# Designed miniproteins, single chains, continued (5), part 87

Each design is a single chain, and the fold is of that chain. pLDDT is the mean over its residues in the fold that is shown.

## One batch from the design tools (miniprotein)

Design m19013
Fold by ESMFold2-Fast:
Structure m19013 (fold): chain A 67 residues (1-67)
Amino acid sequence: MREEAEAAAREAARHGVPGAEEALAELPTLSDSQLAALTAGLMIQAVGMDVDGREGVADAVLAAIRA
């Protein structure tokens, strides 16, 4: 979970996903359940960006989570 959450947060931050920079700062203090919730939140934001015309952001974050 931690590796997936870290990869997701880093990729999301690269694309300017809201909350991604804050998520990266909090990663070392989070439990596995909190990491799962944070990862889900970042994915929801990334999907919102794709819908708003920033194509590929959700796919990039999802690929990072799945790695």
Scores: mean pLDDT 75

Design m19014
Fold by ESMFold2-Fast:
Structure m19014 (fold): chain A 85 residues (1-85)
Amino acid sequence: SMEEKREILDEMIDFVQELADDPSLSFDSQVALTTLIMGLTVAKKANDIEGAIEGMRKTAEKLEEIDPELSAELREKAEEAEKRL
């Protein structure tokens, strides 16, 4: 349902915001997460959960060499969201 999709999207935004609040993050990781939060906010306004999941996967790909642990967490959250659709 549209309500379930909104709930998943809100959980994705909250997840990335929590990750972004980590004071130990590198500048590059912080910029990537801030950009992702903006993209997820746009996806929420558009009711585009597929775009939100794709944005998270692409951000994970960009971070794979920079921050492998953060990349893995983003991939896991994207997979969790996709399985709930």
Scores: mean pLDDT 87

Design m19015
Fold by ESMFold2-Fast:
Structure m19015 (fold): chain A 89 residues (1-89)
Amino acid sequence: PRATPEQIDVAVKLLAAAVYLSIAKKTGDPETVRAAAEYAREAGELAKQIGDEDSVKAARGLFEEVLRLAEKIGDKETAELARQVIDEL
């Protein structure tokens, strides 16, 4: 069956979040961590809205990695955002 536009959007955003997170782990760049967090948040919220529980779980996992990295680099704002989103997903 043909994927819905929403399913495609979730998949693209999860992939973007994973790519940015991979780069952020190598560079420690706060802007890259924040980009990963933004894509993961958008993916998680849309996945929750369309009832895609597997994608919600994937987004939550990405936020757990964002939280660990944000704490490691001292980005308190991104760490707090990640904790909030993990709790809400």
Scores: mean pLDDT 84

Design m19016
Fold by ESMFold2-Fast:
Structure m19016 (fold): chain A 63 residues (1-63)
Amino acid sequence: STEAELLALLDEVEASPQPPSSQTVARIVGLYLRFVADHADDPAAVARIQARMRETEEKIKAL
């Protein structure tokens, strides 16, 4: 599942005390874009993933 892979990667990034590598960021972006494309008719699912990604971004900014 694209969603499961994306969420697992976000959890991994949040568990790290260091900012994610450019390769990890590229993979997150790729998985997100695929998820959005696959769920274009499901705004609730997209909003859920966007909220989760925002949480990860806020944690990274706190480093």
Scores: mean pLDDT 81

Design m19017
Fold by ESMFold2-Fast:
Structure m19017 (fold): chain A 81 residues (1-81)
Amino acid sequence: PEEVRKALEELVNSFRLPNTTPEGRQGLEERLQRLLEALDLLLVEKLSEEEVIERLIKAGVSEDEARMAVGIVLQIKKELK
């Protein structure tokens, strides 16, 4: 769980550096917050993918964004040995 969180933060940081525009930085921060919430629900709370998607939708995230966030977290977890 902590390795996946670190990998997500490093992935988002790679898009922040070099210097991004203020608009790009705001979008990356919002995306990172969604990814970290999906990570906590999947890996810390150990909810199912469907439960995490529903929780994100209730929090105001679109279904497509929720599915994308869950997919990214699971893909990173799968690639970490």
Scores: mean pLDDT 70

Design m19018
Fold by ESMFold2-Fast:
Structure m19018 (fold): chain A 77 residues (1-77)
Amino acid sequence: SLEKEKEELEKGMEQFRPAVETHIAELPPSIQEDLRNPKAAAEKLREKLEEGKKKGILTDEQIEFAEKVIEFLEELA
């Protein structure tokens, strides 16, 4: 069930939350701010994805992966 997978994912995220927060603290302030604002992060990634598509430098697999990451960030917003 999707509900069961969501609960397991939430439990996994809770366990890794302190490690993720520590890792974020080591990043440049601009990136830290983007990660604290998932909506802004999603918008930036979408802009990069569109630019990459326009330039033809992205593979179909890279496009699919980026779209999934954008969806994940938008759900967090």
Scores: mean pLDDT 61

Design m19019
Fold by ESMFold2-Fast:
Structure m19019 (fold): chain A 57 residues (1-57)
Amino acid sequence: MEAEGIAKAKKMKEIDPEKTSKLVKEYTDRYEKLGLSKEQAEGLGGLKVYEAYQKEK
């Protein structure tokens, strides 16, 4: 899950780097505050950004 989230976030970052980077950072920071590792937080953050992107489509 972590690796998948990171990969999806990176692909979306190629489409809209500014918006995707900002959203991934916001979610990653939130999960890190909950005690998750940086890798877990980045993975979950990437998945959340991908999910939000699919919903907004």
Scores: mean pLDDT 72

Design m19020
Fold by ESMFold2-Fast:
Order: C-alpha cells, then sequence, then structure tokens
Structure m19020 (fold): chain A 84 residues (1-84)
C-alpha cells in the first residue's frame, strides 16, 4: 500500500508529500494493529488520519493525488474490516 501511495504523490510538492505520507503511514499502522487485535476503534482512527492526508492534498491543489490516495485508503480499510 505505501508504495502505491508514494506513486500517487509523485506530482505533489515535497513538503505536502512528506506530511501526507506521514498521515498515510499512521493510518496503515493503525489498520495493521486493528487486524492484529480485532479493535474496530483503530479502523476509525485510521480513517481520520487518512482523511487528513486527503484533505491536505486537496487543499494544496493536488486533486488527482487526493483522489488516488482516497481510493487506496478506502480499499485498505475495506480489507482490514474483512479480516476482523
Amino acid sequence: MIEKVEEALKGADEEVKKKALEYVKKAVRLLEEAVRTGDKSLIEQAAKYGQKAVDLLAEAGHLESAQEVAGLLQQAIAEALAKI
């Protein structure tokens, strides 16, 4: 997942890319922990961090990157929910 997010961010400004990637990495770690523990509240937290990344990209004018990252996060959340 992180590799696909990095591809989606190739057109973004370096500062925006770095911050968005930090939020996505936080969301991914929360999803991995949710699958490991069965704690659905961690999925809700992951969705919040994922939304922060999408909002940051959209506000910076990187609308295509925001859409791609949103799609990748929605898929990862759905996969995590299916494993719990």
Scores: mean pLDDT 83

Design m19021
Fold by ESMFold2-Fast:
Structure m19021 (fold): chain A 81 residues (1-81)
Amino acid sequence: MERIEKYAKEIASAKDDEELKKLAKEAAKELKLEELPEFVKALKKYSKDEKTFNIAVSSVLEVKGGEEALKILEEAVEALK
């Protein structure tokens, strides 16, 4: 939990979209598929706006890739609506 929260806070505090994408991609490399739902929840909690959240989630999907990662991310995002 602490690790996931730290990544989410760092991403939400990014100074620009390029740093945001870089931090989200680095977090994605370190996180396991089963950690993605908690990560998405933390991103939603700390992201200042929907644009920041969407860029972060898209960057994670670019790194993780595949149908399983897409399904997990879609389910996690839907659970926040």
Scores: mean pLDDT 80

Design m19022
Fold by ESMFold2-Fast:
Structure m19022 (fold): chain A 60 residues (1-60)
Amino acid sequence: SIEEITKEVIEKIKNAKSIAERIDIIDETIKKLLEEKVDPTKQKEIFDKAIETYNEIEDS
């Protein structure tokens, strides 16, 4: 489900130890959203959450 994908990507980004790993996770998320044919609005929400989490970790 969309909620599961969102939780999974956020957790993976938080657990990633490098910028490269976080980028790979974001790329994988985009691929999953395309496979699931998710609405553009929901795609943006999930993507924004992933980027937000990425930025929060980078700020540390």
Scores: mean pLDDT 75

Design m19023
Fold by ESMFold2-Fast:
Structure m19023 (fold): chain A 81 residues (1-81)
Amino acid sequence: HRLNVTVRVETESESTGALLAGLFSGLEVEASSPPHKGPQTLSLSVESSGPATLEALAVAPNDIAATLSNVEILAVEEREL
């Protein structure tokens, strides 16, 4: 299974992708544009070998919102691989 979470982040930092990757080991982070200051849309993706990873990611949007100011969750999508 693969889970994709799309978030919009308003930040003054170009390192938001690195911060998110550091928070979630094994998470793939893809930005819609080159690193820059200001609003960014990021796609967060993880492949799951079991339910524990899927359950952990269900909490991740709240952890992201708590860690980064001005975070808006746009979409959550689950796909079977």
Scores: mean pLDDT 55

Design m19024
Fold by ESMFold2-Fast:
Structure m19024 (fold): chain A 59 residues (1-59)
Amino acid sequence: AAAEAAAKSGEGGGAAGGAAGRRGDVQTWLDAMNAALKAKNHGGAAAAGAGYRGAQELV
């Protein structure tokens, strides 16, 4: 369902779509998030999440 797909995108931080113009920033934040998650760096993951949110909100 569209609503469910949108919820999953928001919950997981939809990498696909959103702000096409922001994909560069989103990509950077996703990379940082993935690195933090891999290292189990909870603080780094939170910081990356904040940036991801900002990039998402700008559109």
Scores: mean pLDDT 55

Design m19025
Fold by ESMFold2-Fast:
Structure m19025 (fold): chain A 68 residues (1-68)
Amino acid sequence: KPLPLEQLTPEERAVLAGIALGKSDEEIAKALGLTPEQVKELRDRVREKLGLKSDEEIREYARQAGLV
């Protein structure tokens, strides 16, 4: 079952917003001062915490949560 947005850390929420805007891991990493590898790990945690399976589902969740 999807978890509420408040279950995400601030970094995970920033990665979620970047995915929802169609940004690559490299672009999100530059925006957040992280490495692409760290962004990939945060993306995997976001999917696991929210019970989502794809970037498209993440984008829809972000739209419904008012992040984009």
Scores: mean pLDDT 76

Design m19026
Fold by ESMFold2-Fast:
Structure m19026 (fold): chain A 85 residues (1-85)
Amino acid sequence: MKKTVKLVIEKDGKRTEFTLSEDTVLTPEQRELLREVADWLIENGDETARKIGEVLRRIADGDTSAVPELIKIVEELKKKREEKK
């Protein structure tokens, strides 16, 4: 079953949109941008951001099977916010 996630990355005033699925083939520029974002999240983020960064790093390395893991993390974040309120 195909699930997609849309990422919008804004860096230095430039916006890049990614639509990710298990069948997505990333360009070299997209892979490099995802690696930069992943490294930033791992270095500067909290525990949740670090987990997201690790998954994005795997996707940047060409492991598109990590896309379902990213979706799972997003669903966990939504559930946590619902339980908090």
Scores: mean pLDDT 72

Design m19027
Fold by ESMFold2-Fast:
Structure m19027 (fold): chain A 116 residues (1-116)
Amino acid sequence: MISKEEVEEAIEKLKTSKDNAERQLAARILTEAGKKGDEKAIEALAEALKDKDPFVRLLAARSLGEIGGEKSLEALLENLDLIKNDKSELVKRAAIEALKKIGGEKSEEAIKEIEE
């Protein structure tokens, strides 16, 4: 079980660590917390869509898809312009797959916008 302290440490590392590998690990920890309904974890993963490392951005997009639900959908939609202009095709594909997993009309419209 992921503790509140582990979630808080992971959020801090994701936001402040200069080590790409530490931020990647933090994103994975926050994915498990988000699956259990931790809204702060979902918010931190949404911010990670803006990370300088394309692998952290890929993990953030994938994590939001794995967590699912309205808040994860909102996080992807709020960052849609950032995602569609991402230099990494792998990040765009991860976001498309995340939206497919969440499903629904808003996800389908967002996928079309990324693919344009």
Scores: mean pLDDT 86

Design m19028
Fold by ESMFold2-Fast:
Structure m19028 (fold): chain A 57 residues (1-57)
Amino acid sequence: VVVKRSDMTEEEYQQYLQTEFQESYQAFLDAGFPENLARKMAQAIVDVEKKAIEEQP
């Protein structure tokens, strides 16, 4: 479920993105990906989520 940007303060939005990054990064590390790849993949997931949130009305 994608949250709406308009329903969040800037601080709440930044915390949400940070949490998503940390969770994805840890999941990729746990899956055995190298740190640099896990970070890039986690960032890509966050970028997709960010775009989905910001493109919603």
Scores: mean pLDDT 77

Design m19029
Fold by ESMFold2-Fast:
Structure m19029 (fold): chain A 99 residues (1-99)
Amino acid sequence: MREEAEELGRKGLEAYEAGNYEEAFAYAYNAILLDPEVDKETARVGAEAAVKLIEEHKGDLSKIRTYLVFLTAAYATAPEDEELKEYLKKAEEIYEENK
């Protein structure tokens, strides 16, 4: 499980650096599902990708809810992480404005 989560985390970072936010989000989300103790960088990459995707899909409540579930899960792995907290807050604000 951990080795698989680490591989998915690496793929997520590569996708994020290439600007492929949907792939970055999918890899990071699956990494957290396999191992909630995955590297914090993986959680942050996934969270930043999720925020970008929420901004792109403001009218799609189903997609926004999916990204919010990820952000909540990512924040739960590192509740003291101010960056993850800011991403979650931003996503919640966009959701409230567009629901």
Scores: mean pLDDT 77

Design m19030
Fold by ESMFold2-Fast:
Structure m19030 (fold): chain A 111 residues (1-111)
Amino acid sequence: DLEKLKKELEEREKQAKEAVEYLLENIDDPEVLEYLKELIKAAEESNMSYLGVLGALVARVTGSIEITNLAGEAIEKGVSAMEIAKLLLQYIKGELSPEEVKERLEEMINK
């Protein structure tokens, strides 16, 4: 069903844009905020998706391919980009360990 797939991709991109905007407004770490601004600039210059921006930020902030892959799987399983952004923000603030982030992503995937 090509039309259904197109609509799902458009909705995911919209959610990813809202998630990236949420992170821009709520990240207090100047190094992480600079990375996000550079990713957005690169995306605008290269036609990268906002979902791609979010994924690249997860990879850079966590330094973990496992967490990055789990975040991608969660999105594919219907978890919103905003839920991933909120989880990432808790990690950036030092409220969650890498292991706790993995556990929460696995819980989101299995709901």
Scores: mean pLDDT 84

Design m19031
Fold by ESMFold2-Fast:
Structure m19031 (fold): chain A 117 residues (1-117)
Amino acid sequence: MAKELLKEIADEIAKALEEQGFEVKITYKDNEVEIEARDKANPDDYIRIRLKAVSEDEVEFEVEAVGPAATRALTAVLQRLIDKGYEVELEGLTDPAEQADPAAPRVRARGRIRKKK
């Protein structure tokens, strides 16, 4: 059921974040997964991703990335999902250049991830 796709997506996200030098914590809760990651070199840079199963083929996500390393890592995560054959739809995105303090750039994104047929 939906839990298997949720776990698959969470695992790919965690691997992408670890490859970017982040320490990753995953919390599983029923039909939801929370991923918290902090840059090992600069712990003030963090990313938080919440995943929620919608169907067997679809997951909703909410993301907050704070700091320059975290915003770069978010881009790498999204690219990895696309490269693995997932469809990623963004429903809302704040531009870091328009919304962030230069000392603490912040990105918030919301969207959906689907498995390709």
Scores: mean pLDDT 76

Design m19032
Fold by ESMFold2-Fast:
Structure m19032 (fold): chain A 78 residues (1-78)
Amino acid sequence: SLEEARKEIARIAEAGKAAAEAAGDTGSVQLLTELLEAVRNGAPLEEIRRLAARTRAESKNPVARLAADEVLALLDEA
């Protein structure tokens, strides 16, 4: 369901954010924070996809990039 997809996306974004925080990657923390807030605020799927794609493109943290890839894959299944 869309509700279950949003919960899973939030979980993935939180995990990626925690990894970025542990690495001191403030840029990736900001990108994942924006993604997480969009999901929690019920943003349209297109906005969530855009934010995940931006995280994938701009993040230098491999764990954050993988989290973005997982989010994009879930959105393609929804």
Scores: mean pLDDT 85

Design m19033
Fold by ESMFold2-Fast:
Structure m19033 (fold): chain A 91 residues (1-91)
Amino acid sequence: TEAQEKSREVIEKAGRDLTAAVPEAMRAQVRALMEEAKKSDFGGAPLAVGAAGNRLTRADPAHAEQIRQITDEAVKELNKILDEYNKKASE
């Protein structure tokens, strides 16, 4: 659906932003976690992105603030897409 495609785009953008914000050594971990989030079901995507942010924050506390900002913004956008999809499905 269009909503599923928009969610994928949000996850891909978050992956690019995280890759730019983290040290080179963490980029493979970022890619792996974002691929996992893209494979989650549509309703599970916000939780998967949030979990990725928590894992990355623990791996590199020095970049925790930037990681958290990127993942929190992505979770907010994903929840908005999910809410709009559910509202339209009930109409």
Scores: mean pLDDT 80

Design m19034
Fold by ESMFold2-Fast:
Structure m19034 (fold): chain A 87 residues (1-87)
Amino acid sequence: MKAVEIAKKAGLPEEVIEDNRFAEELAERIRNGEITLDGVHIVAKMSPAALAELVEAAVEAGQFDGIELDLTIAPEDVRKAVDAEIA
């Protein structure tokens, strides 16, 4: 699922996706258990910082199971950081 779809699940407006604010708000909702990333494809269309924030929040909430990233479009540094977190 793309960042837009995840943000919509959290009830965030689309304009927030253009800012890094959506990553912070989404992270809080993930920690609270209001949304899950299980079985969701995370597409690296976001800034590396925003992507790292989401992965960290999912790990903290115990929702790293079934998280799949489209690493073909992710920067090399982001791919390494995410692989280290999942593995």
Scores: mean pLDDT 52

Design m19035
Fold by ESMFold2-Fast:
Structure m19035 (fold): chain A 63 residues (1-63)
Amino acid sequence: LMSREEAVQAILEFVREHWRPGTLVVITGEVEGDAVAYTVELRDLANPAEVIRRVFRARRVVP
């Protein structure tokens, strides 16, 4: 599993590589036991059938 910092950097790099004008970025987080799964979706508003999706799993920090 990635650290939280590694997951943030990976998400930012993924968005930077694939984002273009007219693209909606949707990020959702789901807790999976000791991890958080971040689903990142890039949706072209002019072509809704084009969705680029990737999941990044990071370690969950528990106090």
Scores: mean pLDDT 78

Design m19036
Fold by ESMFold2-Fast:
Structure m19036 (fold): chain A 87 residues (1-87)
Amino acid sequence: SLSAKEILEEAVESLERIIEDMEKGKLKLSREQLQGLAEFLAMLGRSLGDEELVALAERFRAAKTDEEALALAKEIRRRMRELIEKL
């Protein structure tokens, strides 16, 4: 079984690749892909008891533009890195 830290580290690495591909114009998340990613991140936040990560994931789900989604993904990455440091 993966530890909470290992799950967070893998999730951060995956999110970083998504962020990089979005910034390079190689990836545009569909609404379904964005909702799926947001649900995964919200579930992860709930499992860790982190209300801030849950709130960020729900804001990410509600993003109206690609620019807003990218900015929120970067905020989620920063919060997840903070959680890794505390584990």
Scores: mean pLDDT 87

Design m19037
Fold by ESMFold2-Fast:
Formats: sequence, C-alpha cells, structure tokens
Structure m19037 (fold): chain A 61 residues (1-61)
Amino acid sequence: MSRAYTPEEERRLLERYAKYSGVSVAEIRALPRKERLLLLEIAESFENMERAIEKLIEKRK
C-alpha cells in the first residue's frame, strides 16, 4: 500500500531518521522513492516509540 506523506511530514520524518541512524538527510533524500518511503515508515515507528517513552517518563514524575 502506497502511503502519502505531506512535504512537512516527510521533512520531519527524514530529520528523525537521520538523528537515529546517523545518516544525513541529504543521503536519505538521494534514495529511490520506494526506498525513501520505507525509511519514512521506519522513522514514523521511531516517533511513535519516542512518544510512548515520553508518556512513561511523565507518569513516573
């Protein structure tokens, strides 16, 4: 299933992936469209995990 991301969502997810992988945003943007979309889905998983961890930290205050 092809998932459509807005340009802003794509930018945010690419920056997140770069942070976690150590790969530059420019290198990720140079990838073929299909491979880039897969990395965006992985980055979204990282965002969801980070959000869950933040909620756990807030509950332990």
Scores: mean pLDDT 73

Design m19038
Fold by ESMFold2-Fast:
Structure m19038 (fold): chain A 76 residues (1-76)
Amino acid sequence: SREREIEAFERALREVAAEDPRVTEEMVERAIRAAREKGVDAGERTLLNLLRAAGVPAEEMNAIAARVGELMKRLL
């Protein structure tokens, strides 16, 4: 369900933020808000846009997105 996917995204993103200081609490809150309004894909796009704006290199952004996806699969 959409609600379960959003819950999994929120849990995965908070776990990644605990492991990686480049993922700030402000990024987490904004990405979760986008996911709740428009679904997980919108949350992921919001996170990637914020990481890019913060100067995180593309390879590192891809690693962060892959880690979020890996954790979500384990939670679903």
Scores: mean pLDDT 87

Design m19039
Fold by ESMFold2-Fast:
Formats: sequence, C-alpha cells, structure tokens
Structure m19039 (fold): chain A 81 residues (1-81)
Amino acid sequence: MSFIERLKKFAEDLKNGLSLKEALLKLGVSEETIDAMLKKLKMKLSDIKNVEDLFRLLGIGEAWVKLLGGELIKMLNEALS
C-alpha cells in the first residue's frame, strides 16, 4: 500500500475527530517513537500545525512534501490546524 494512500487515511481520521496521537498510532507510529521525536525536535504534539511539521516528526525530509499533490497537502494542513 502506498504511503500517499496512508496519508489520505490519516487526514480523514483527523477530520473525523481523532486526536493527532490516535491518528499517528493508526498510521503505525509507536508512542515511544512519537515521544522520542518530540524530545529530539523540542516540540509538543500541539506544535504540529502543518504537513512540514508532521514530516519532521515522522523523520521524513521536507523535500518529500513536493511529491504530494496540492489537494493532499491542503487536506493535511486543514486537518492539522
């Protein structure tokens, strides 16, 4: 299954009222990984406001954002704000 399809499902879960933490767990990110990355980045989950912040939390380079379609970027930004 493509990463793009998983991100679409993640955005839908957030739009349907799941917390960011619950949506990340469903995406397959462990609670320990979330906590470790937040500590490393000196961020809180409440600081994740857009797709670039999300990709930083996931350890994905910001250049990968350019591979997303504009509609998916918009959907993720709306779901995270």
Scores: mean pLDDT 79

Design m19040
Fold by ESMFold2-Fast:
Structure m19040 (fold): chain A 91 residues (1-91)
Amino acid sequence: EQDEKIIELFKKLLEKLLEEGLITEEEKEKIFKGILDELKEGKNNVDWIIDVISQTIIDLKNKEETVKKLRKEALKKAKELGLPLEPKYHL
């Protein structure tokens, strides 16, 4: 359920980035696979996933602007959806 919300959030966000020309279809697929890998490891935290996305798009011409936009919008939407923004374990 939480993973489904994270997947839907990032699918919509990546679609917007693609529509705005900030990423390519190939980058979109790579980013999505990175999200699935993090979720597979139980790292179902939006902040952690944003770091993975940031690394994936590091070589884009406007990567810094894309990363800033992605981080801000993802964190805002995740908070609105009640998704965890911090690591799941604080022990």
Scores: mean pLDDT 67

Design m19041
Fold by ESMFold2-Fast:
Parts: sequence; C-alpha cells; structure tokens
Structure m19041 (fold): chain A 65 residues (1-65)
Amino acid sequence: SLEESRAQLEALLATYSEAERAAILADLRAGRFVGEAERFLKRYASLHGAPTEEDLALLEELLGR
C-alpha cells in the first residue's frame, strides 16, 4: 500500500545522512539512476522488491522535506 511504501522509505532514509539524502534527490531530479540514487534504489529493491513509479514519487516527496 501507499502507507506501507511511505513507512518503508522513511525507515530506510533514516539510515542516511542529510548530505546523502540531498545527493539522492539531486540524482533523481536529474533523471540519473546512478551514484547515490542507484545505490539507494538497489538497496530498497533487495528489501522490498522493485520500486514502482508511485514509490519513486514518494521518495522524491520525502527527500524534498
């Protein structure tokens, strides 16, 4: 569910520093699934399965807070 996806993303993001989160957001906004964004998404996929477009939108929302 959207609520479960949000909770999972928030829990994983809590393990990252502010600088790391900023780097993930910059890569996502640039359409680059490389570096920190790629590493984060691979880690998420290993725990929860492949992220959906809705998961990616939630990730950008959470990182932009």
Scores: mean pLDDT 80

Design m19042
Fold by ESMFold2-Fast:
Structure m19042 (fold): chain A 74 residues (1-74)
Amino acid sequence: TEEEQRKKLQEKLKELLEEVRKKDEEVQPQLEYLEANPEADPAVVEELRNEVLSFIEEAKKQYEELRKQLGETE
């Protein structure tokens, strides 16, 4: 049913938000370490930044697509 499809989309949205939360929890200690250790290798900082940015952009695309499917976009 249409209601069942809507519930599946809402579940996917919740799963996406949970994945974002878990990624934030994983990255936060690494960012704190780098802030406390400014002598850290610049290449490691760059790799972490690129990983985080790539994850955020992909998550945004998935989030926007799910919202469009739910009819929540303007």
Scores: mean pLDDT 75

Design m19043
Fold by ESMFold2-Fast:
Structure m19043 (fold): chain A 95 residues (1-95)
Amino acid sequence: MSKEELEAEVEVSVYMLAGAVALRTGDYELAAKYFEKAAEIAEEAYKKDPSPRFLEMLSDSYEGLAEALKEIDPEKAKKYLEKSKEYRKKAEELA
């Protein structure tokens, strides 16, 4: 793992934890922003290094985003949940 890849993984983890905390406090809009940032970083990392690890992180990020959005935009939440499942399946196929 390169230093750049490790930094991306740590950054995704930090935003995922921040999103989870926001969900627990009922701040769904803040949670969605944190999970969106996690997904953005994971997607950029996957584009640079197409490893199953970044697809797993992208899947987890979209799952968190869907959970945050289910209370404020249920239709958008369903779309991100489907994307999460798609990326998780792709990660399993590449592992």
Scores: mean pLDDT 85

Design m19044
Fold by ESMFold2-Fast:
Structure m19044 (fold): chain A 96 residues (1-96)
Amino acid sequence: MTADDLVAELRAQADELMARFDASIAEAKKIEERKKEAELAEEAREVAERGAGLEELEEFAEKSSGAAQVVLLILAVRDPERAKEAIERLMEKEAK
């Protein structure tokens, strides 16, 4: 077996590994995006619990779907009328 044969085998293995690394990086980015969404949802919950205004809560909802769910859940428990108004606003934006 020559050094050239070993290099050819290593190149074939490198191509396969690169494809797997690219897939792993894409997966890691998705996990990171979900982590950021969960962090925004937790921040929205804390802001809502301290009595933040509807506009501040809507801003969090626009940043992530997770934050939107947390905002709506808290509003539904604390003020059903505001929750209904927020849902109607989000539905109007989504319909576009």
Scores: mean pLDDT 66

Design m19045
Fold by ESMFold2-Fast:
Structure m19045 (fold): chain A 74 residues (1-74)
Amino acid sequence: SLLDELEALIDEALKLSEEEAERLFLRFYHQATARLSPEEVARLAAALSAAARAMKEGKSRDEILAIVREVLAA
């Protein structure tokens, strides 16, 4: 599922610098947009933006994933 892919993506991003994590999120977004509806693309963009902000603020993995789950459920 998209959520499973985002959990794996966030786990990888947490091992990287802020700049490298942002580049990883951007690459994932571009690859995913080819297979998602416009509504799903908008939710993905919001989820990735929220995750990047939470990581920059030093939030835990569980907090970041909770934010992502909430955005995707909207």
Scores: mean pLDDT 85

Design m19046
Fold by ESMFold2-Fast:
Structure m19046 (fold): chain A 67 residues (1-67)
Amino acid sequence: TLSNQQLAEMVVAGQMTKDEALEELLRREDDLVDALAKAFKVPREIARRFLEAILTVELDALIEQAK
């Protein structure tokens, strides 16, 4: 399994798209999506969108560091 930093490096190298890296990060956090949905009593789709926004910011920061 690739680290978050390695995913960002692959995006910078052109070996992976940013969308592909983001989907891999979201896939790893499926249990967290369920936990957030239950904790905040929101639909899973809302929890996933919230996590997607957070992970997008994190991935963007890692991509900038990898440049």
Scores: mean pLDDT 81

Design m19047
Fold by ESMFold2-Fast:
Structure m19047 (fold): chain A 68 residues (1-68)
Amino acid sequence: SQLDQAVQQVLEQSAVPYVPGMSLEQIAQQVKEKGRQLTSTLPSSLSGPVSQQFEQKVDQSLQEGQQS
């Protein structure tokens, strides 16, 4: 779907290079910040849904990575 494609593109374009010593939380914050900038360039009809789903996927990955 158009939403799934847009979310995938934002995830790919929001990737940040790994820096030694970065925590998963710090990586998630950097990815979210870059993703917010990217979603602001989308049409208004997609910006909200894409932003919401993108942040949800980032939060899910963070939680999975921090689970004991």
Scores: mean pLDDT 72

